# Designed miniproteins, single chains, part 38

Each design is a single chain, and the fold is of that chain. pLDDT is the mean over its residues in the fold that is shown.

## One batch from the design tools (miniprotein)

Design m1390
Fold by ESMFold2-Fast:
Structure m1390 (fold): chain A 90 residues (1-90)
Amino acid sequence: MEEEKKEKGRELFNKGLEYYKKKDYEKAIELAEKAAELDKSLEAQAYYLIGEAYYKQGDYEKAIEYYKKAAEAGAYSAGEKYEKLKKELE
């Protein structure tokens, strides 16, 4: 059951990446959120994807929020995005 949840989480995350590439940012966010819920090890990657999707939508405050969450979960690249975007908006 736990392995099935992790497998489903990875599938949803990969689907979220595909929607992001297709510029369907709303679906990318939805799928990334579900992936993080199913597999906590995906939180860093999922929050980063959500931050990138909000950035593409022009919601910079939410983008900053999710980049911070991703960095706190271990995504170094999200930490760089967080610092850069904060400087651009301050």
Scores: mean pLDDT 84

Design m1391
Fold by ESMFold2-Fast:
Structure m1391 (fold): chain A 67 residues (1-67)
Amino acid sequence: MTEEEARKRYEEAKKLEEEGRLEEAMKLYEEVAKEFPETEVGKEARKKALEIGVELGMRRIQEGVER
């Protein structure tokens, strides 16, 4: 049951990511990773959350560079 719940939430996060809702996808991936850290899905969700977080962080860095 735990792994199935993690997978369902992960699939929802993937759909949000594919729709370009990166902040919502990242939040859901973080939730999956936090609630199910020992599952393969949870570990993959942690990686996805980090990747999206870096992408969102780069936007702030780009704005800061030009004064």
Scores: mean pLDDT 73

Design m1392
Fold by ESMFold2-Fast:
Structure m1392 (fold): chain A 65 residues (1-65)
Amino acid sequence: SALEEALRRVTEESPDGGARAVAGAALRAIEEGMSEEEVRRYLERALAQTTDPGTRAALEEILAA
């Protein structure tokens, strides 16, 4: 899926360790049975509460997929 591809890209290519951790955790959640809709809702909520610029940029990239 586009979401899984975006999560994998951020996990593999992001220079920010926090961004890689968030993307990796979300990808793992999908692989373990969480729906993409639930993961997208979680990421949207996380973006609204995040103040770290690296994590924020990563979440925006993932959600743009």
Scores: mean pLDDT 80

Design m1393
Fold by ESMFold2-Fast:
Structure m1393 (fold): chain A 69 residues (1-69)
Amino acid sequence: EELIEQFRKEAEENEKAAKELKEKAEEVEKKDKSQEGKRKAASLYSAASINEAGADFSRELAERLEREL
């Protein structure tokens, strides 16, 4: 069961990171409407998407392990 807890914790951490990155991206977009600001915001949104995918993967692993026990 420790592995299930580890994957769930990893999913939570990745979800939190994704949320923080999206919030930063939104703030950059609001405060800096220049081309540079748009590029920075886009980069933050991409990083958030990667973290969301990681969270989903870790959650799926935890669910699969829980079903096998």
Scores: mean pLDDT 82

Design m1394
Fold by ESMFold2-Fast:
Structure m1394 (fold): chain A 117 residues (1-117)
Amino acid sequence: MTLEEIFERFKALLEKLSVEQAKAAAEALIQHVIAQLEKLLARETDPEVQAKLQEAIKKLQEILKEVSKAETKEEILELFEKFAEVVKETVSILSPEEQEELKEELARVVDQLERHL
């Protein structure tokens, strides 16, 4: 499964959920991605990749904070698009193995959210 396919599935989920459910789902996905990037950062030895991972984590934490304050479906969808852009930029700097680990975690979380919501 491609990143684009995972993101399209999650966007479709957000669009059919209530505002409260969409907010909770978006927060859960962002938190899981932050945790995965922190795990990658902890084992990274390249200073340039470390700096980019730190920037990505910071951007995702800012998006997470904005999602927690969102009151409309439109705001949640706009914040998800920003999240998707940060993840796409981050994937471009990762090794093929790390790219697969991140995609597998994203797909796992989306699959879990789709089954419960």
Scores: mean pLDDT 88

Design m1395
Fold by ESMFold2-Fast:
Structure m1395 (fold): chain A 91 residues (1-91)
Amino acid sequence: MAEEMVEKVIEELKKKGIELSEKQKEIIREVAEILEAASKAKNPEEALRLGVKKWAELTGRELDEDASLEELRALAREYFQEVEEEFLKEL
């Protein structure tokens, strides 16, 4: 379950002496939900599609159901960049 994954990640980081902000915990929850959605896929392309669709839902963006693999990869890169920026900004 997504909540259990979030709790485990937060606990592991805390064991390493890394204390997460509420904003960082929220991002970890979003990532867990995206991974849970992708895990329901039958193949790698479907996993990318389901993951990007979940990210779009969480961020209030519209996703075309017929989005190409290239477009899905571009959106995944954009999300990764946003996550990295948020974590770096709090350091």
Scores: mean pLDDT 72

Design m1396
Fold by ESMFold2-Fast:
Structure m1396 (fold): chain A 82 residues (1-82)
Amino acid sequence: GRLASARKLREIGEKLFEEGNYEEALEFYRRALRLLEDAGASPAEIAEVLENIGRVLEKLGRLEEAREYFERARRLLEEAGL
């Protein structure tokens, strides 16, 4: 299902991030995010992937974009009472 596929894409992204392959990690995290949103995943799970995207953007020096993703994660958790 979409949730299982999203989690697998996130795992691949995490491995790529650990290997220093930040551009590919970003691609896999973005794909995971789309599947989580399409599947109606929990705010907590969506926020975790938004934070992963923020972290990879920081490694790429894309600091403004990273800040926007961290802000989205924070807002999502606040709106969910988390």
Scores: mean pLDDT 90

Design m1397
Fold by ESMFold2-Fast:
Structure m1397 (fold): chain A 96 residues (1-96)
Amino acid sequence: MSPEQRREEAEASLAAAAELLERAAEALRAGDVERAMRLMISAMFLLSVALNVGEGELRERAEAALRKLKEAMRALDAGDVEAAIRHAEEAAEIAR
């Protein structure tokens, strides 16, 4: 894969992950934990793609967003919906 193709794939994956994380935060605000969890898992896959094909700043953004997503998932597992929303929104901002 060319460096240009890898950059485009990483950027597209980060943008898609940001949209899914925003929708996950909305689902959590609506009380739909199951939908939020599915959206977060999908975002995790996209962030993993960005980590594997991204380089430099794009890879660092993917790593930071994935860290925040893991914090959101841990908060959700602990029943802390407000913390899960904050971490999901932080992950979306990093990925955007």
Scores: mean pLDDT 89

Design m1398
Fold by ESMFold2-Fast:
Structure m1398 (fold): chain A 74 residues (1-74)
Amino acid sequence: SAKAKLLERLADLLEETRAEIEEYIASLKDEKEREAAARALRALEEAARLAREGRYEEAARLVEEAIRETREAL
């Protein structure tokens, strides 16, 4: 499934870039932006966990909700 492959690749990419993402979030001076970014990272980590368990529909929903909430906060 294309969706499954995409979510697996995103999970791998997140794991590979985790330290860089955490460093970037820590560099943000605006508390609200840092808090929003930290929430988005947590949602992506949960989505990655669900994808690794084969729960691709739930993982995709979490990613979409995280993107929507981040757009609304900015």
Scores: mean pLDDT 78

Design m1399
Fold by ESMFold2-Fast:
Structure m1399 (fold): chain A 69 residues (1-69)
Amino acid sequence: MEEARRRLAELEEELTAEAKARAPLSNEELIELLREARERVRELLPLDPELAEAAVAALDGWIAKLEAE
């Protein structure tokens, strides 16, 4: 639990920092960044499946919304 939560928090921080530093981002650039984050979150599945699945679902929803634009 603790390690998965820590890694997820670090990943969220890194994602936010990258998005902010690279702003303005195209939809393609943002989707690429989110897909990379999604794969890193999937690495947490063996540590905390519920946390990882919820985070993946949130990222998938964001990606789908951007792809619809």
Scores: mean pLDDT 77

Design m1400
Fold by ESMFold2-Fast:
Parts: structure tokens; C-alpha cells; sequence
Structure m1400 (fold): chain A 56 residues (1-56)
């Protein structure tokens, strides 16, 4: 889960990834560790869909 979240974060915009992950229930502690990683350009719908797959 954490490795897959890291991979998705690298492909996602910071604001999009953090907002979507928080909304889908990723713990704040884990989000704080991932906050420095996001640097991609994926659209919000793609990020949300991927997060749902990872968190299922």
C-alpha cells in the first residue's frame, strides 16, 4: 500500500494527491510522509480512481 501510494504520488500534483488521499481516508501521519513526493500532472479523476484501487 505505502509503496503504491509513493508511486502514485510521484505522478500526481501535490494539491490533487493530498486532497484526494485525505478524503479517501489515508492517515494524516502517512500523508505527512508523502507530502514532499507529489510532482506529476495526472488529472484529479485519474488520481482518485488509482487511490481507490490501491486502498481496496
Amino acid sequence: VEEELLALARESPVATFLAAARELGVPADLLDRLAHIPSGTADPATVVARLREILA
Scores: mean pLDDT 75

Design m1401
Fold by ESMFold2-Fast:
Structure m1401 (fold): chain A 102 residues (1-102)
Amino acid sequence: NAYKEEMKKIIDKVYKRLKELLEQGMSIEEALREVFKEAKTLDEKAVILRIAKYLNLDSVIEELKKSLTPEEFVAVAINETAIDIFGLDEYIKKKVEELKKL
């Protein structure tokens, strides 16, 4: 599935950028805010929100969701559903466990 392969690349890109920011001494909350601000696609934003969910950062999730337009909010929710349908949730979960070890 071409979509699943493309999404894995997006997940890897987000993970790599979060890791770089954490290694620079940024907190995970600040790193998530920065990566969300840098995000060019709604797929990237959906991945970032799913990572924040696995890190139990509910306040950050609420803050980031408030920065979305109503149209972006709906599109991100659709993309989060696609993560579950295409079995990408476990892939994101593994990346979150690697972030916790940093």
Scores: mean pLDDT 86

Design m1402
Fold by ESMFold2-Fast:
Structure m1402 (fold): chain A 90 residues (1-90)
Amino acid sequence: SAVEEQVAALEAEAERQLEELRRMSKTKSPLEVRQAATKVIQDLSARARQIALDAAKNFSTEETSKGIDKLNDILNATIREAGRIVKEVE
Protein backbone atom coordinates (compact mmCIF):
# COMPACT_ATOMS: atom_id res chain seq x y z
CA SER A 1 0.00 0.00 0.00
CA ALA A 2 1.00 3.66 -0.26
CA VAL A 3 1.37 3.79 3.54
CA GLU A 4 3.67 0.74 3.56
CA GLU A 5 5.78 2.35 0.79
CA GLN A 6 6.04 5.65 2.74
CA VAL A 7 6.97 3.79 5.95
CA ALA A 8 9.64 1.77 4.08
CA ALA A 9 11.00 5.01 2.55
CA LEU A 10 11.22 6.61 6.01
CA GLU A 11 13.05 3.54 7.39
CA ALA A 12 15.56 3.71 4.50
CA GLU A 13 16.04 7.47 5.09
CA ALA A 14 16.61 6.83 8.83
CA GLU A 15 19.29 4.24 7.98
CA ARG A 16 21.02 6.70 5.60
CA GLN A 17 20.94 9.52 8.20
CA LEU A 18 22.38 7.24 10.91
CA GLU A 19 25.17 6.12 8.56
CA GLU A 20 26.02 9.80 7.94
CA LEU A 21 26.04 10.43 11.72
CA ARG A 22 28.48 7.52 12.14
CA ARG A 23 30.77 9.08 9.50
CA MET A 24 30.53 12.50 11.18
CA SER A 25 31.40 10.98 14.58
CA LYS A 26 34.90 10.16 13.21
CA THR A 27 35.71 13.70 11.94
CA LYS A 28 33.44 16.25 13.70
CA SER A 29 33.37 17.64 17.25
CA PRO A 30 31.00 16.11 19.86
CA LEU A 31 28.88 19.29 19.70
CA GLU A 32 28.50 19.07 15.90
CA VAL A 33 27.56 15.36 16.12
CA ARG A 34 24.96 16.13 18.86
CA GLN A 35 23.48 18.97 16.74
CA ALA A 36 23.31 16.69 13.67
CA ALA A 37 21.69 13.90 15.74
CA THR A 38 19.06 16.35 17.04
CA LYS A 39 18.28 17.51 13.49
CA VAL A 40 17.94 13.90 12.26
CA ILE A 41 15.45 13.10 15.05
CA GLN A 42 13.46 16.32 14.43
CA ASP A 43 13.31 15.83 10.63
CA LEU A 44 12.31 12.14 10.82
CA SER A 45 9.71 12.87 13.54
CA ALA A 46 8.13 15.59 11.35
CA ARG A 47 8.01 13.23 8.34
CA ALA A 48 6.54 10.40 10.43
CA ARG A 49 3.83 12.75 11.72
CA GLN A 50 2.96 13.80 8.15
CA ILE A 51 2.74 10.15 7.00
CA ALA A 52 0.45 9.36 9.97
CA LEU A 53 -1.84 12.35 9.23
CA ASP A 54 -2.06 11.45 5.51
CA ALA A 55 -2.81 7.80 6.41
CA ALA A 56 -5.62 8.87 8.77
CA LYS A 57 -7.34 10.74 5.89
CA ASN A 58 -7.15 7.93 3.31
CA PHE A 59 -7.16 4.58 5.11
CA SER A 60 -9.10 2.54 7.67
CA THR A 61 -8.40 2.95 11.39
CA GLU A 62 -6.78 -0.53 11.41
CA GLU A 63 -4.40 0.25 8.50
CA THR A 64 -3.57 3.66 10.01
CA SER A 65 -2.84 2.10 13.44
CA LYS A 66 -0.50 -0.51 11.90
CA GLY A 67 1.34 2.24 10.01
CA ILE A 68 1.66 4.41 13.14
CA ASP A 69 3.03 1.43 15.13
CA LYS A 70 5.74 0.87 12.48
CA LEU A 71 6.57 4.60 12.38
CA ASN A 72 6.94 4.63 16.18
CA ASP A 73 9.24 1.58 16.03
CA ILE A 74 11.43 3.30 13.40
CA LEU A 75 11.60 6.54 15.41
CA ASN A 76 12.40 4.75 18.69
CA ALA A 77 15.16 2.69 17.02
CA THR A 78 16.59 5.86 15.42
CA ILE A 79 16.56 7.79 18.74
CA ARG A 80 18.35 4.90 20.51
CA GLU A 81 21.03 4.54 17.81
CA ALA A 82 21.60 8.32 17.47
CA GLY A 83 21.98 8.55 21.27
CA ARG A 84 24.49 5.68 21.20
CA ILE A 85 26.56 7.43 18.48
CA VAL A 86 26.57 10.71 20.49
CA LYS A 87 27.70 8.89 23.67
CA GLU A 88 30.59 7.19 21.80
CA VAL A 89 31.92 10.64 20.71
CA GLU A 90 31.69 12.13 24.24
Scores: mean pLDDT 85

Design m1403
Fold by ESMFold2-Fast:
Structure m1403 (fold): chain A 80 residues (1-80)
Amino acid sequence: GASTAGEAIARAVLKYYEKHKVSQKVIDEFGEKTTELLNSLPEKVTGEQVVEAAVKAAEELGLEELAELIREEYEKVVAE
């Protein structure tokens, strides 16, 4: 569900920021963009819609590796 997608996104973000040692500003900008996209969706969202919003936010900010990590972490959770 959406909570499972949220956990996958959080894990992907943590891995990305640990690897690249990016500033808190980049973390904040990604979070703000993801929230903006999620606010356009109904309150009851699917895990896929949550993941799509986060992936789109990462891609729009030029964080292509983060977008790939989000997809990978979600696939791992869905495969279990």
Scores: mean pLDDT 77

Design m1404
Fold by ESMFold2-Fast:
Structure m1404 (fold): chain A 98 residues (1-98)
Amino acid sequence: NKEKIEKLEEEIKKEPTAEKYFELGKLYFEMGEYEKAIEYYEKAIELEPTAEKYALLGQSYIRLEEYEKAIKYYKKALELEPENEALKKALEEAEEEL
């Protein structure tokens, strides 16, 4: 993933988009670098908020054991997709950790 990250960072310097920030966040998440994943998911959300982006931001906070923040972002994801059963389950599981 290092080469993909370097290429994507150069592309972002030329033309930052929500999609590029979101992809960079996913690559850092795959590497276990959850704080960096959060940073790039937040940048992607600033440009284009989606339920998927909020859900992955919440999942990143779960990996850091920051359950209150994870709950906040799962709720934001559910505001965008109220009938999403996977998000409802993720929220319930996060609330059980408190």
Scores: mean pLDDT 89

Design m1405
Fold by ESMFold2-Fast:
Structure m1405 (fold): chain A 100 residues (1-100)
Amino acid sequence: SEAEEYFEKGKEYFEKGKYEEAIEYYEKAIELDPNYAEAYYNLGLVYWAKSVLNDLDDKLIEKAREAFKKALELDPNSKYAKEAKEGLELALNILGLPLP
């Protein structure tokens, strides 16, 4: 599908360290398929990676938190659910927010 094509493009840019482009394509995938849990998970990973490069910027960590939370909301039993939960917990800890 077109959503899957955008998702694969997002992965390609993420692998290249092109975080802004990766975000753009993951957002396009989500726009076409709002229930694309794996795209939200990968969006969380990109925001997390970008935050590490930007001295753990709270705004980027919050975006990662929101994305991981949405991925778990859409598919709590996915193959990436454990990693999404760990990412969410790490983001909450850094932001000084209570763990779920």
Scores: mean pLDDT 84

Design m1406
Fold by ESMFold2-Fast:
Structure m1406 (fold): chain A 81 residues (1-81)
Amino acid sequence: MSIEEFFELFEAGKLPAELTVKGTLDQFKEYLLNKGYKVIVDNERNLAFSKGDRSILLTRIDEKTYHYHTSLGLSGTITFE
């Protein structure tokens, strides 16, 4: 899916357990920042964004694959390509 399609599903609380996002992690980060999200965690393994009561935590599995957890209790795997 596109980063835009991801964001619509994320905001709707409808993220699937496995998903592939077309684009780089840097493009994804830029997109969320442009939508008013703030980086709250950024280290070697974890990248997290929040806006109000909404948040998402990405935990690195490999170079392109992350485990995700959202403030709505959704979790799964996200791959960037």
Scores: mean pLDDT 86

Design m1407
Fold by ESMFold2-Fast:
Formats: sequence, structure tokens, C-alpha cells
Structure m1407 (fold): chain A 92 residues (1-92)
Amino acid sequence: GSSAARGLVDAIRAAVADGARVTIEVSGDTVTLTIDGYGPRARAGAEEAVRAAREAGARATLREEGDRLTLTVSGLDAVAITAVALAGIGEQ
């Protein structure tokens, strides 16, 4: 299933709810979310996205550098990538 995609979509929505700026990058089977100016909702959403991705068998990493969170998820199928891309368009 696309629990990894759902986690990423929910992380984007949580970041937007914090007033953060979200940048979405897609490369092959990998999605990278860069979240600038994040608050507690964005952080909680990103941590949940890591759990959901790993439970789905995807690889996930979360990096925190100052006011930036970088969430990288790899091993996604085309349906998952499309769902995340569409969520990013709707939130920009």
C-alpha cells in the first residue's frame, strides 16, 4: 500500500499548517521534502512520515539543520510519487 505516500502528504499538510515553506523534489523512486521555518506540527508530521515509510518497507531519513527539516524517502512506486507531487501542487 501507499502508507509511505500518505505519510509524506500528511507531513506536507502539517508543515503548511505551521506556516512553513515546503520544497518537494522527485528523483526516480525518491522524494525529498525540504521544510523551512518548521514548527512542532511539521516536526511531528515528518517523524510520523518516517515511521509510515519504514513500516511500508521504504527507506526514510530525517535531518534537522537549524530551522530546516529534510525528509528523504526512497523505494516509492509511481503511484506514491504522483500522490506526493499532487499534494505539493495543492499546498503551494
Scores: mean pLDDT 81

Design m1408
Fold by ESMFold2-Fast:
Structure m1408 (fold): chain A 81 residues (1-81)
Amino acid sequence: SALEERKERVVRNMELFAEAAGLSEEEKEELIRLGLELVDKQAAGDRTLSPEEQEKLDRVTAIFKSLPQEKALAIFEEVEA
């Protein structure tokens, strides 16, 4: 289903991001959990991020922007595939 494909894509993207950013296994699991929670919320028709979820998403965005261009491009290519 489209929901299952989206969840698989989120897990893959978060794993690639965590590897490129040098995150711990615990931090990787937290990112995957956040991504899956957001997918489930969207599937339920709730597009509203809680302040806690927004703060976590902002941290992920800041880490991504701090990555070397080469690593950021590798993640982007996998996301677009």
Scores: mean pLDDT 69

Design m1409
Fold by ESMFold2-Fast:
Structure m1409 (fold): chain A 65 residues (1-65)
Amino acid sequence: MSPEEILEKAKEYLNKLLSDPSLTKRQAFLQTTKYLSDMLKAYPSDERLEIVGRFSVYLAKVYLE
């Protein structure tokens, strides 16, 4: 799976959790970061850092508006 595919899956997962009225934005965020972390366990550290960085920019846009 490419880094771009992992990022898209993480974004889709976040959007799915954000549509759940039983979850707060914070809970959706934390569950998505765990999901991303679990997907990245098999990846080299440099690639993990880049993917996490790109996802963090996306999260800042979603939560800081």
Scores: mean pLDDT 78

Design m1410
Fold by ESMFold2-Fast:
Structure m1410 (fold): chain A 69 residues (1-69)
Amino acid sequence: GLSKEEMEKIYEAAKKLKPGEMKIVGDFLLYKVSENKVLVYNLKEKFDLGTFDISKSKEEIGKEINDRL
């Protein structure tokens, strides 16, 4: 599962990205779909985890990502 530090890095990157921007954070590719929506792709497993609502807390987002790993 994600460590607290990995979760914080993903959440911060997702918040800072503008729509249309991408960033690699650890084993994940983040693509900003809209202001509050990010697509997360697992680069290690080559699997799309889907989209996440980043208006939620980092703890909720971290849990949702871990549930889909």
Scores: mean pLDDT 84

Design m1411
Fold by ESMFold2-Fast:
Structure m1411 (fold): chain A 75 residues (1-75)
Amino acid sequence: SALELLEKARERAMEKGDERTVRLVEAAIEAYKQGNYDLALELLSLARDRAMEKGDEETVELLDKAIEEIKKEKE
């Protein structure tokens, strides 16, 4: 589910040495676990933009999947 996708995105960002994306994803995981879906989506949008800037298509794909899953849960 969304949490598993977020943890995979965090791991990939760590492998790339992108500390900023790691911090954003970790903050989003905390917000998600607290049920704060709006904050989680905002933080993930920022993480996605950073990963795109870095050319990390794999992390972008994982983040896009996580964002869509969280949006479904927010219904």
Scores: mean pLDDT 85

Design m1412
Fold by ESMFold2-Fast:
Structure m1412 (fold): chain A 64 residues (1-64)
Amino acid sequence: TKLEITRISANTFLVKLLKNDKLSEATTVSVEGTPEEQQQQAVEIAKKLFNLESVDEVIYSDET
């Protein structure tokens, strides 16, 4: 299970859930704080939204 987290604005991230290297789900999350806090919050929100107990890999990218 893999999460791809892409910054699309200062406070908004596109989160994609990949299972077996295929896109399963995608959503947007809005988080505040430092870049490190935002990344951690985005992962935790994604885990809750996608009902995940653990994630094997997280990939971060920035489109801004």
Scores: mean pLDDT 81

Design m1413
Fold by ESMFold2-Fast:
Structure m1413 (fold): chain A 90 residues (1-90)
Amino acid sequence: TEREEQEKAAFEKALALAKKKGLLSDEEVAALKELYEEKKAPAAVYAYILVYSTLKDKEVAERIRKLIEEGRYEEAEKLALEAAKKAGLG
């Protein structure tokens, strides 16, 4: 429960920061909130936001989205972390 609250807080903070920096539109923020509520996987959705908005890697972002849709949240997180590490954001 505490971990889920912490992950949700981290997700909301990441969305707010991305919106403040102009990396995500209001429509994109709404879509990502819907994905989080539908899948209940805040860490994987945060990973998708990082790759999509910060790294601008649309191919890896689409693979992460597909993994989230399949319920493969750990693989989605791992793929995003590997992308972030390659970009020097580790």
Scores: mean pLDDT 67

Design m1414
Fold by ESMFold2-Fast:
Structure m1414 (fold): chain A 74 residues (1-74)
Amino acid sequence: MTAEEVAREAAEAAEPLAIEELLAEGYSEEEARALVERAREDAVEMARRLEEAGRGEEARRLFEEQLEQVRARL
């Protein structure tokens, strides 16, 4: 997988936990979903920029570690 693909997968895996946390903080379901969607887009864009800078393998490893941490919390 590319860094962009791993970043997207990590964000998607974290989505249920992130929404639950935001709802517990008092955000509406609509606000929580919008924030999570924005965070996913930002992560994917960051991964893409790192890949363009020749740091794709480093970015991929960082997002793979993030995905592992998210899966451990599920």
Scores: mean pLDDT 81

Design m1415
Fold by ESMFold2-Fast:
Structure m1415 (fold): chain A 86 residues (1-86)
Amino acid sequence: TPEKMEEIFKRAEEIKKAIEEREEELVEEISKETGVSKEEAREALTMATLLFVYGLADKGASPEEAVKEIKELAIELAKREKERKE
């Protein structure tokens, strides 16, 4: 349905905006939680956002819920990358 598509894209844009507005805060938290650099934390946050933003939008997640979920996913990605290099 065109209405569902519009709602998903609108929600995805709201989620992306929420991530952008809190980017430095989220990067700081991911870096502290995982021990990776801020650059590596930013890469993990970007990847988590790219992989999951539309799926969360499709599920009807609020921007607040989506930010929390994406942060948790970014932490997992950063931990896995750190373990792979060690």
Scores: mean pLDDT 84

Design m1417
Fold by ESMFold2-Fast:
Formats: C-alpha cells, structure tokens, sequence
Structure m1417 (fold): chain A 89 residues (1-89)
C-alpha cells in the first residue's frame, strides 16, 4: 500500500540520519581521554548493531521491528552524546 511504502521511506530516512549521528559521535569520542572512551564505546557499538538490525528489518519488510530497533539505537546515541558532553565539560 501507499502508506506502507511511505512508512518504509520514513524509516530509511531515519536510518540515514542515525548513521550520520553515529559517525559524528564516533569522531567526538575519539578525542576524549581513554577512561571516557571506555564508557562511550560500548554505547556506540550497540547503536551500530541496532542500526544494522533495523536495516535488515526494513529489507525484510518488518517495519515494526525496524521502528523498534531505530528507537533503541536513538536512545543509545542520546546516552552516548550525554556522556561525551559531560566528558568535554
């Protein structure tokens, strides 16, 4: 349906935005002291895995799973951003 196709395109766009955010946060994290990197790296790795899982779900037509995985990835990136901001303060 047109609604399903629109939803897929919206999720693909969100996937792209989260990948860009992950790239930015990885660059920021690389400039932190080793202790701060150790706290941030697991969150960034988890976000990358969730983004890949979301991509596979989109390809499989499982839009509900894709949305859930992207939401979880966003939360991991938000937590990583908070830790990076605190470490830079």
Amino acid sequence: SAAEERRRLELEAELGLLRMELSVLRLAASKLPPEAQARVQPLLEEAERLIREAERAIEAGDLETAEAKLEEARRKLEEARKLIDEAEA
Scores: mean pLDDT 90

Design m1418
Fold by ESMFold2-Fast:
Structure m1418 (fold): chain A 61 residues (1-61)
Amino acid sequence: MQERLREIQEESDKLSKLPDEEQKKYIDKLVEQGETERAVLIINSLASRGNPLARELKDKL
């Protein structure tokens, strides 16, 4: 449980350093692969960090 949260936070941090277009593609790929729950957790982590794309990424789900 704690390990998964850490992985999500690390993934979210890495993603936030990428250009907006690459962030969107990454989330789209997770959804395409059926990992929608993981995508939601990453988006929520981005939102908690004040990432401006978090709202747009949520709308894609």
Scores: mean pLDDT 76

Design m1419
Fold by ESMFold2-Fast:
Structure m1419 (fold): chain A 75 residues (1-75)
Amino acid sequence: MITDEEINDGVASILIAVGNLAYRKGDYDGAIELYEKAIEIGTGEVKRQAYKNLADAYEKKGETEKAEIYRSKAE
């Protein structure tokens, strides 16, 4: 049976991948929006990965305090 978690984690993984493309292009605001959506719908490991990527994006914007908060949430 396909569960809501399986569907949501699949979609969250795609959002992370698209966010990573935005991050590589220097679009940190776009990356942040995509990672935040991945956190909203993702669970477990996918959600932790999104928190780590979100922290990295905030660090690139110079928002060190937010980066530290989200990095701690990745654990």
Scores: mean pLDDT 81

Design m1420
Fold by ESMFold2-Fast:
Structure m1420 (fold): chain A 98 residues (1-98)
Amino acid sequence: KEAEELRKKAEEVEKKRKEKVKEGVMRSSELTMEAILYVSQAIASESEEERKKYLEQAGKKMEEATRVEKETREEAKKLEEEAEELRKKAEELEKEEK
């Protein structure tokens, strides 16, 4: 009964993990697309100054995308560890009830 509550909490944490991963992937994809658009503008630019400006913006968007990926992985790992701890406690309680 207490083990069932811990399993439900583990399921909630797992759902939260999946949502965070989905959000992170979507945001990283957005930033990557923005970077591609800036690269396209740089290629179309006739001046070196404009080309450099667009490439700098593309670089910033790619750095943001990389940061979002890293933060998403770290957050997902913490949530996975929490879910594992909750499942382990539930298993220990089940062994005591038998």
Scores: mean pLDDT 86

Design m1421
Fold by ESMFold2-Fast:
Structure m1421 (fold): chain A 73 residues (1-73)
Amino acid sequence: SLLEKIRETFERGDKGTAISFALAAASIAIKTKDYEEAARLYELAAEIAEEMGDEEEAAELRELAEEAREKAE
């Protein structure tokens, strides 16, 4: 799955590429109205940002995930 590929990239230590892929994929998911997938991608991006020490970006991404979940329901 796309989430697995992004997580594998993150686990290899390529955190910058992993977060960029997650954000690009989340943007596409929003445009195609795949809001549940967008929420999962934003949550993954938040985890990566947190591991990179960017707590502010992580908080913003978790908020975007919550907004996507609201649209999915």
Scores: mean pLDDT 82

Design m1422
Fold by ESMFold2-Fast:
Structure m1422 (fold): chain A 59 residues (1-59)
Amino acid sequence: SAEDLAEEGNRLGAGAVAIAGSGGDPARAQELADRAKELLLQAGQPETAERAYRAAMAA
């Protein structure tokens, strides 16, 4: 469902921020950020997708 896609997208987005912010693997952070954006776009939440992606890239 759209709700399940949004929940998963937000979870992966938070994971991307955590990895990037802690100096972890940048490739892994990018993969999670990309997938989070895809899931949030599929959920019909383009503004949330853009905010989550930018937060991960800024971390």
Scores: mean pLDDT 84

Design m1423
Fold by ESMFold2-Fast:
Structure m1423 (fold): chain A 85 residues (1-85)
Amino acid sequence: SSKLEAEIHVAMALMQLAIAELIGELTPEMARRVIEHARKAAELGDKEGALEVLERLRELLPLVKDPEEREEIEKEVEEEIERIK
C-alpha cells in the first residue's frame, strides 16, 4: 500500500522527466506535476525517492525555456528539497 503508492509516484515523476529530456523541453506544468509526485512520495514515507526525483528535476531545469519561469520552478524545487530534508 503506502510503500507501493510512493513507488508509483516516484516512477511517474521519473517517467515525466525522461519524456522532457527526450523532447528537449520541460514546461512549468510538467515541472510542477513532478514536484507534486515527489511531495506525495515523501508524505507516503519515501523521502529518499522524493529527493532523487527533485535532484533529477533540478538537473533538467535548463530545459525550461523561459528564464523567469525557470527561476520560479528552481525556487519551488529548493523549497521542497529543504522541506523534505
Scores: mean pLDDT 89

Design m1424
Fold by ESMFold2-Fast:
Structure m1424 (fold): chain A 84 residues (1-84)
Amino acid sequence: SLEEEIKRLEEEIKRLEEEIEELERKLAELKKELEELKKKELTPENQKKIEELEKKILEIEVEIGIKRIELGVKKIILDKLLSK
């Protein structure tokens, strides 16, 4: 039914918003860790950790971007269903 589709879509939207918020919190923590690490002595071990953190940050930023696109699409679909 249309009501069941709307409810499922609203639940999916809420889940995506919560997932984005969690990823943004994780991103902030990793960026803080990266800044603290960059202030330390430039050793091969620290350089490797910096590179690994930068890669993780990029991966999370991409994941947030994809989820925001999915959220936008789902909100458009929900709006169209509610206007019927």
Scores: mean pLDDT 88

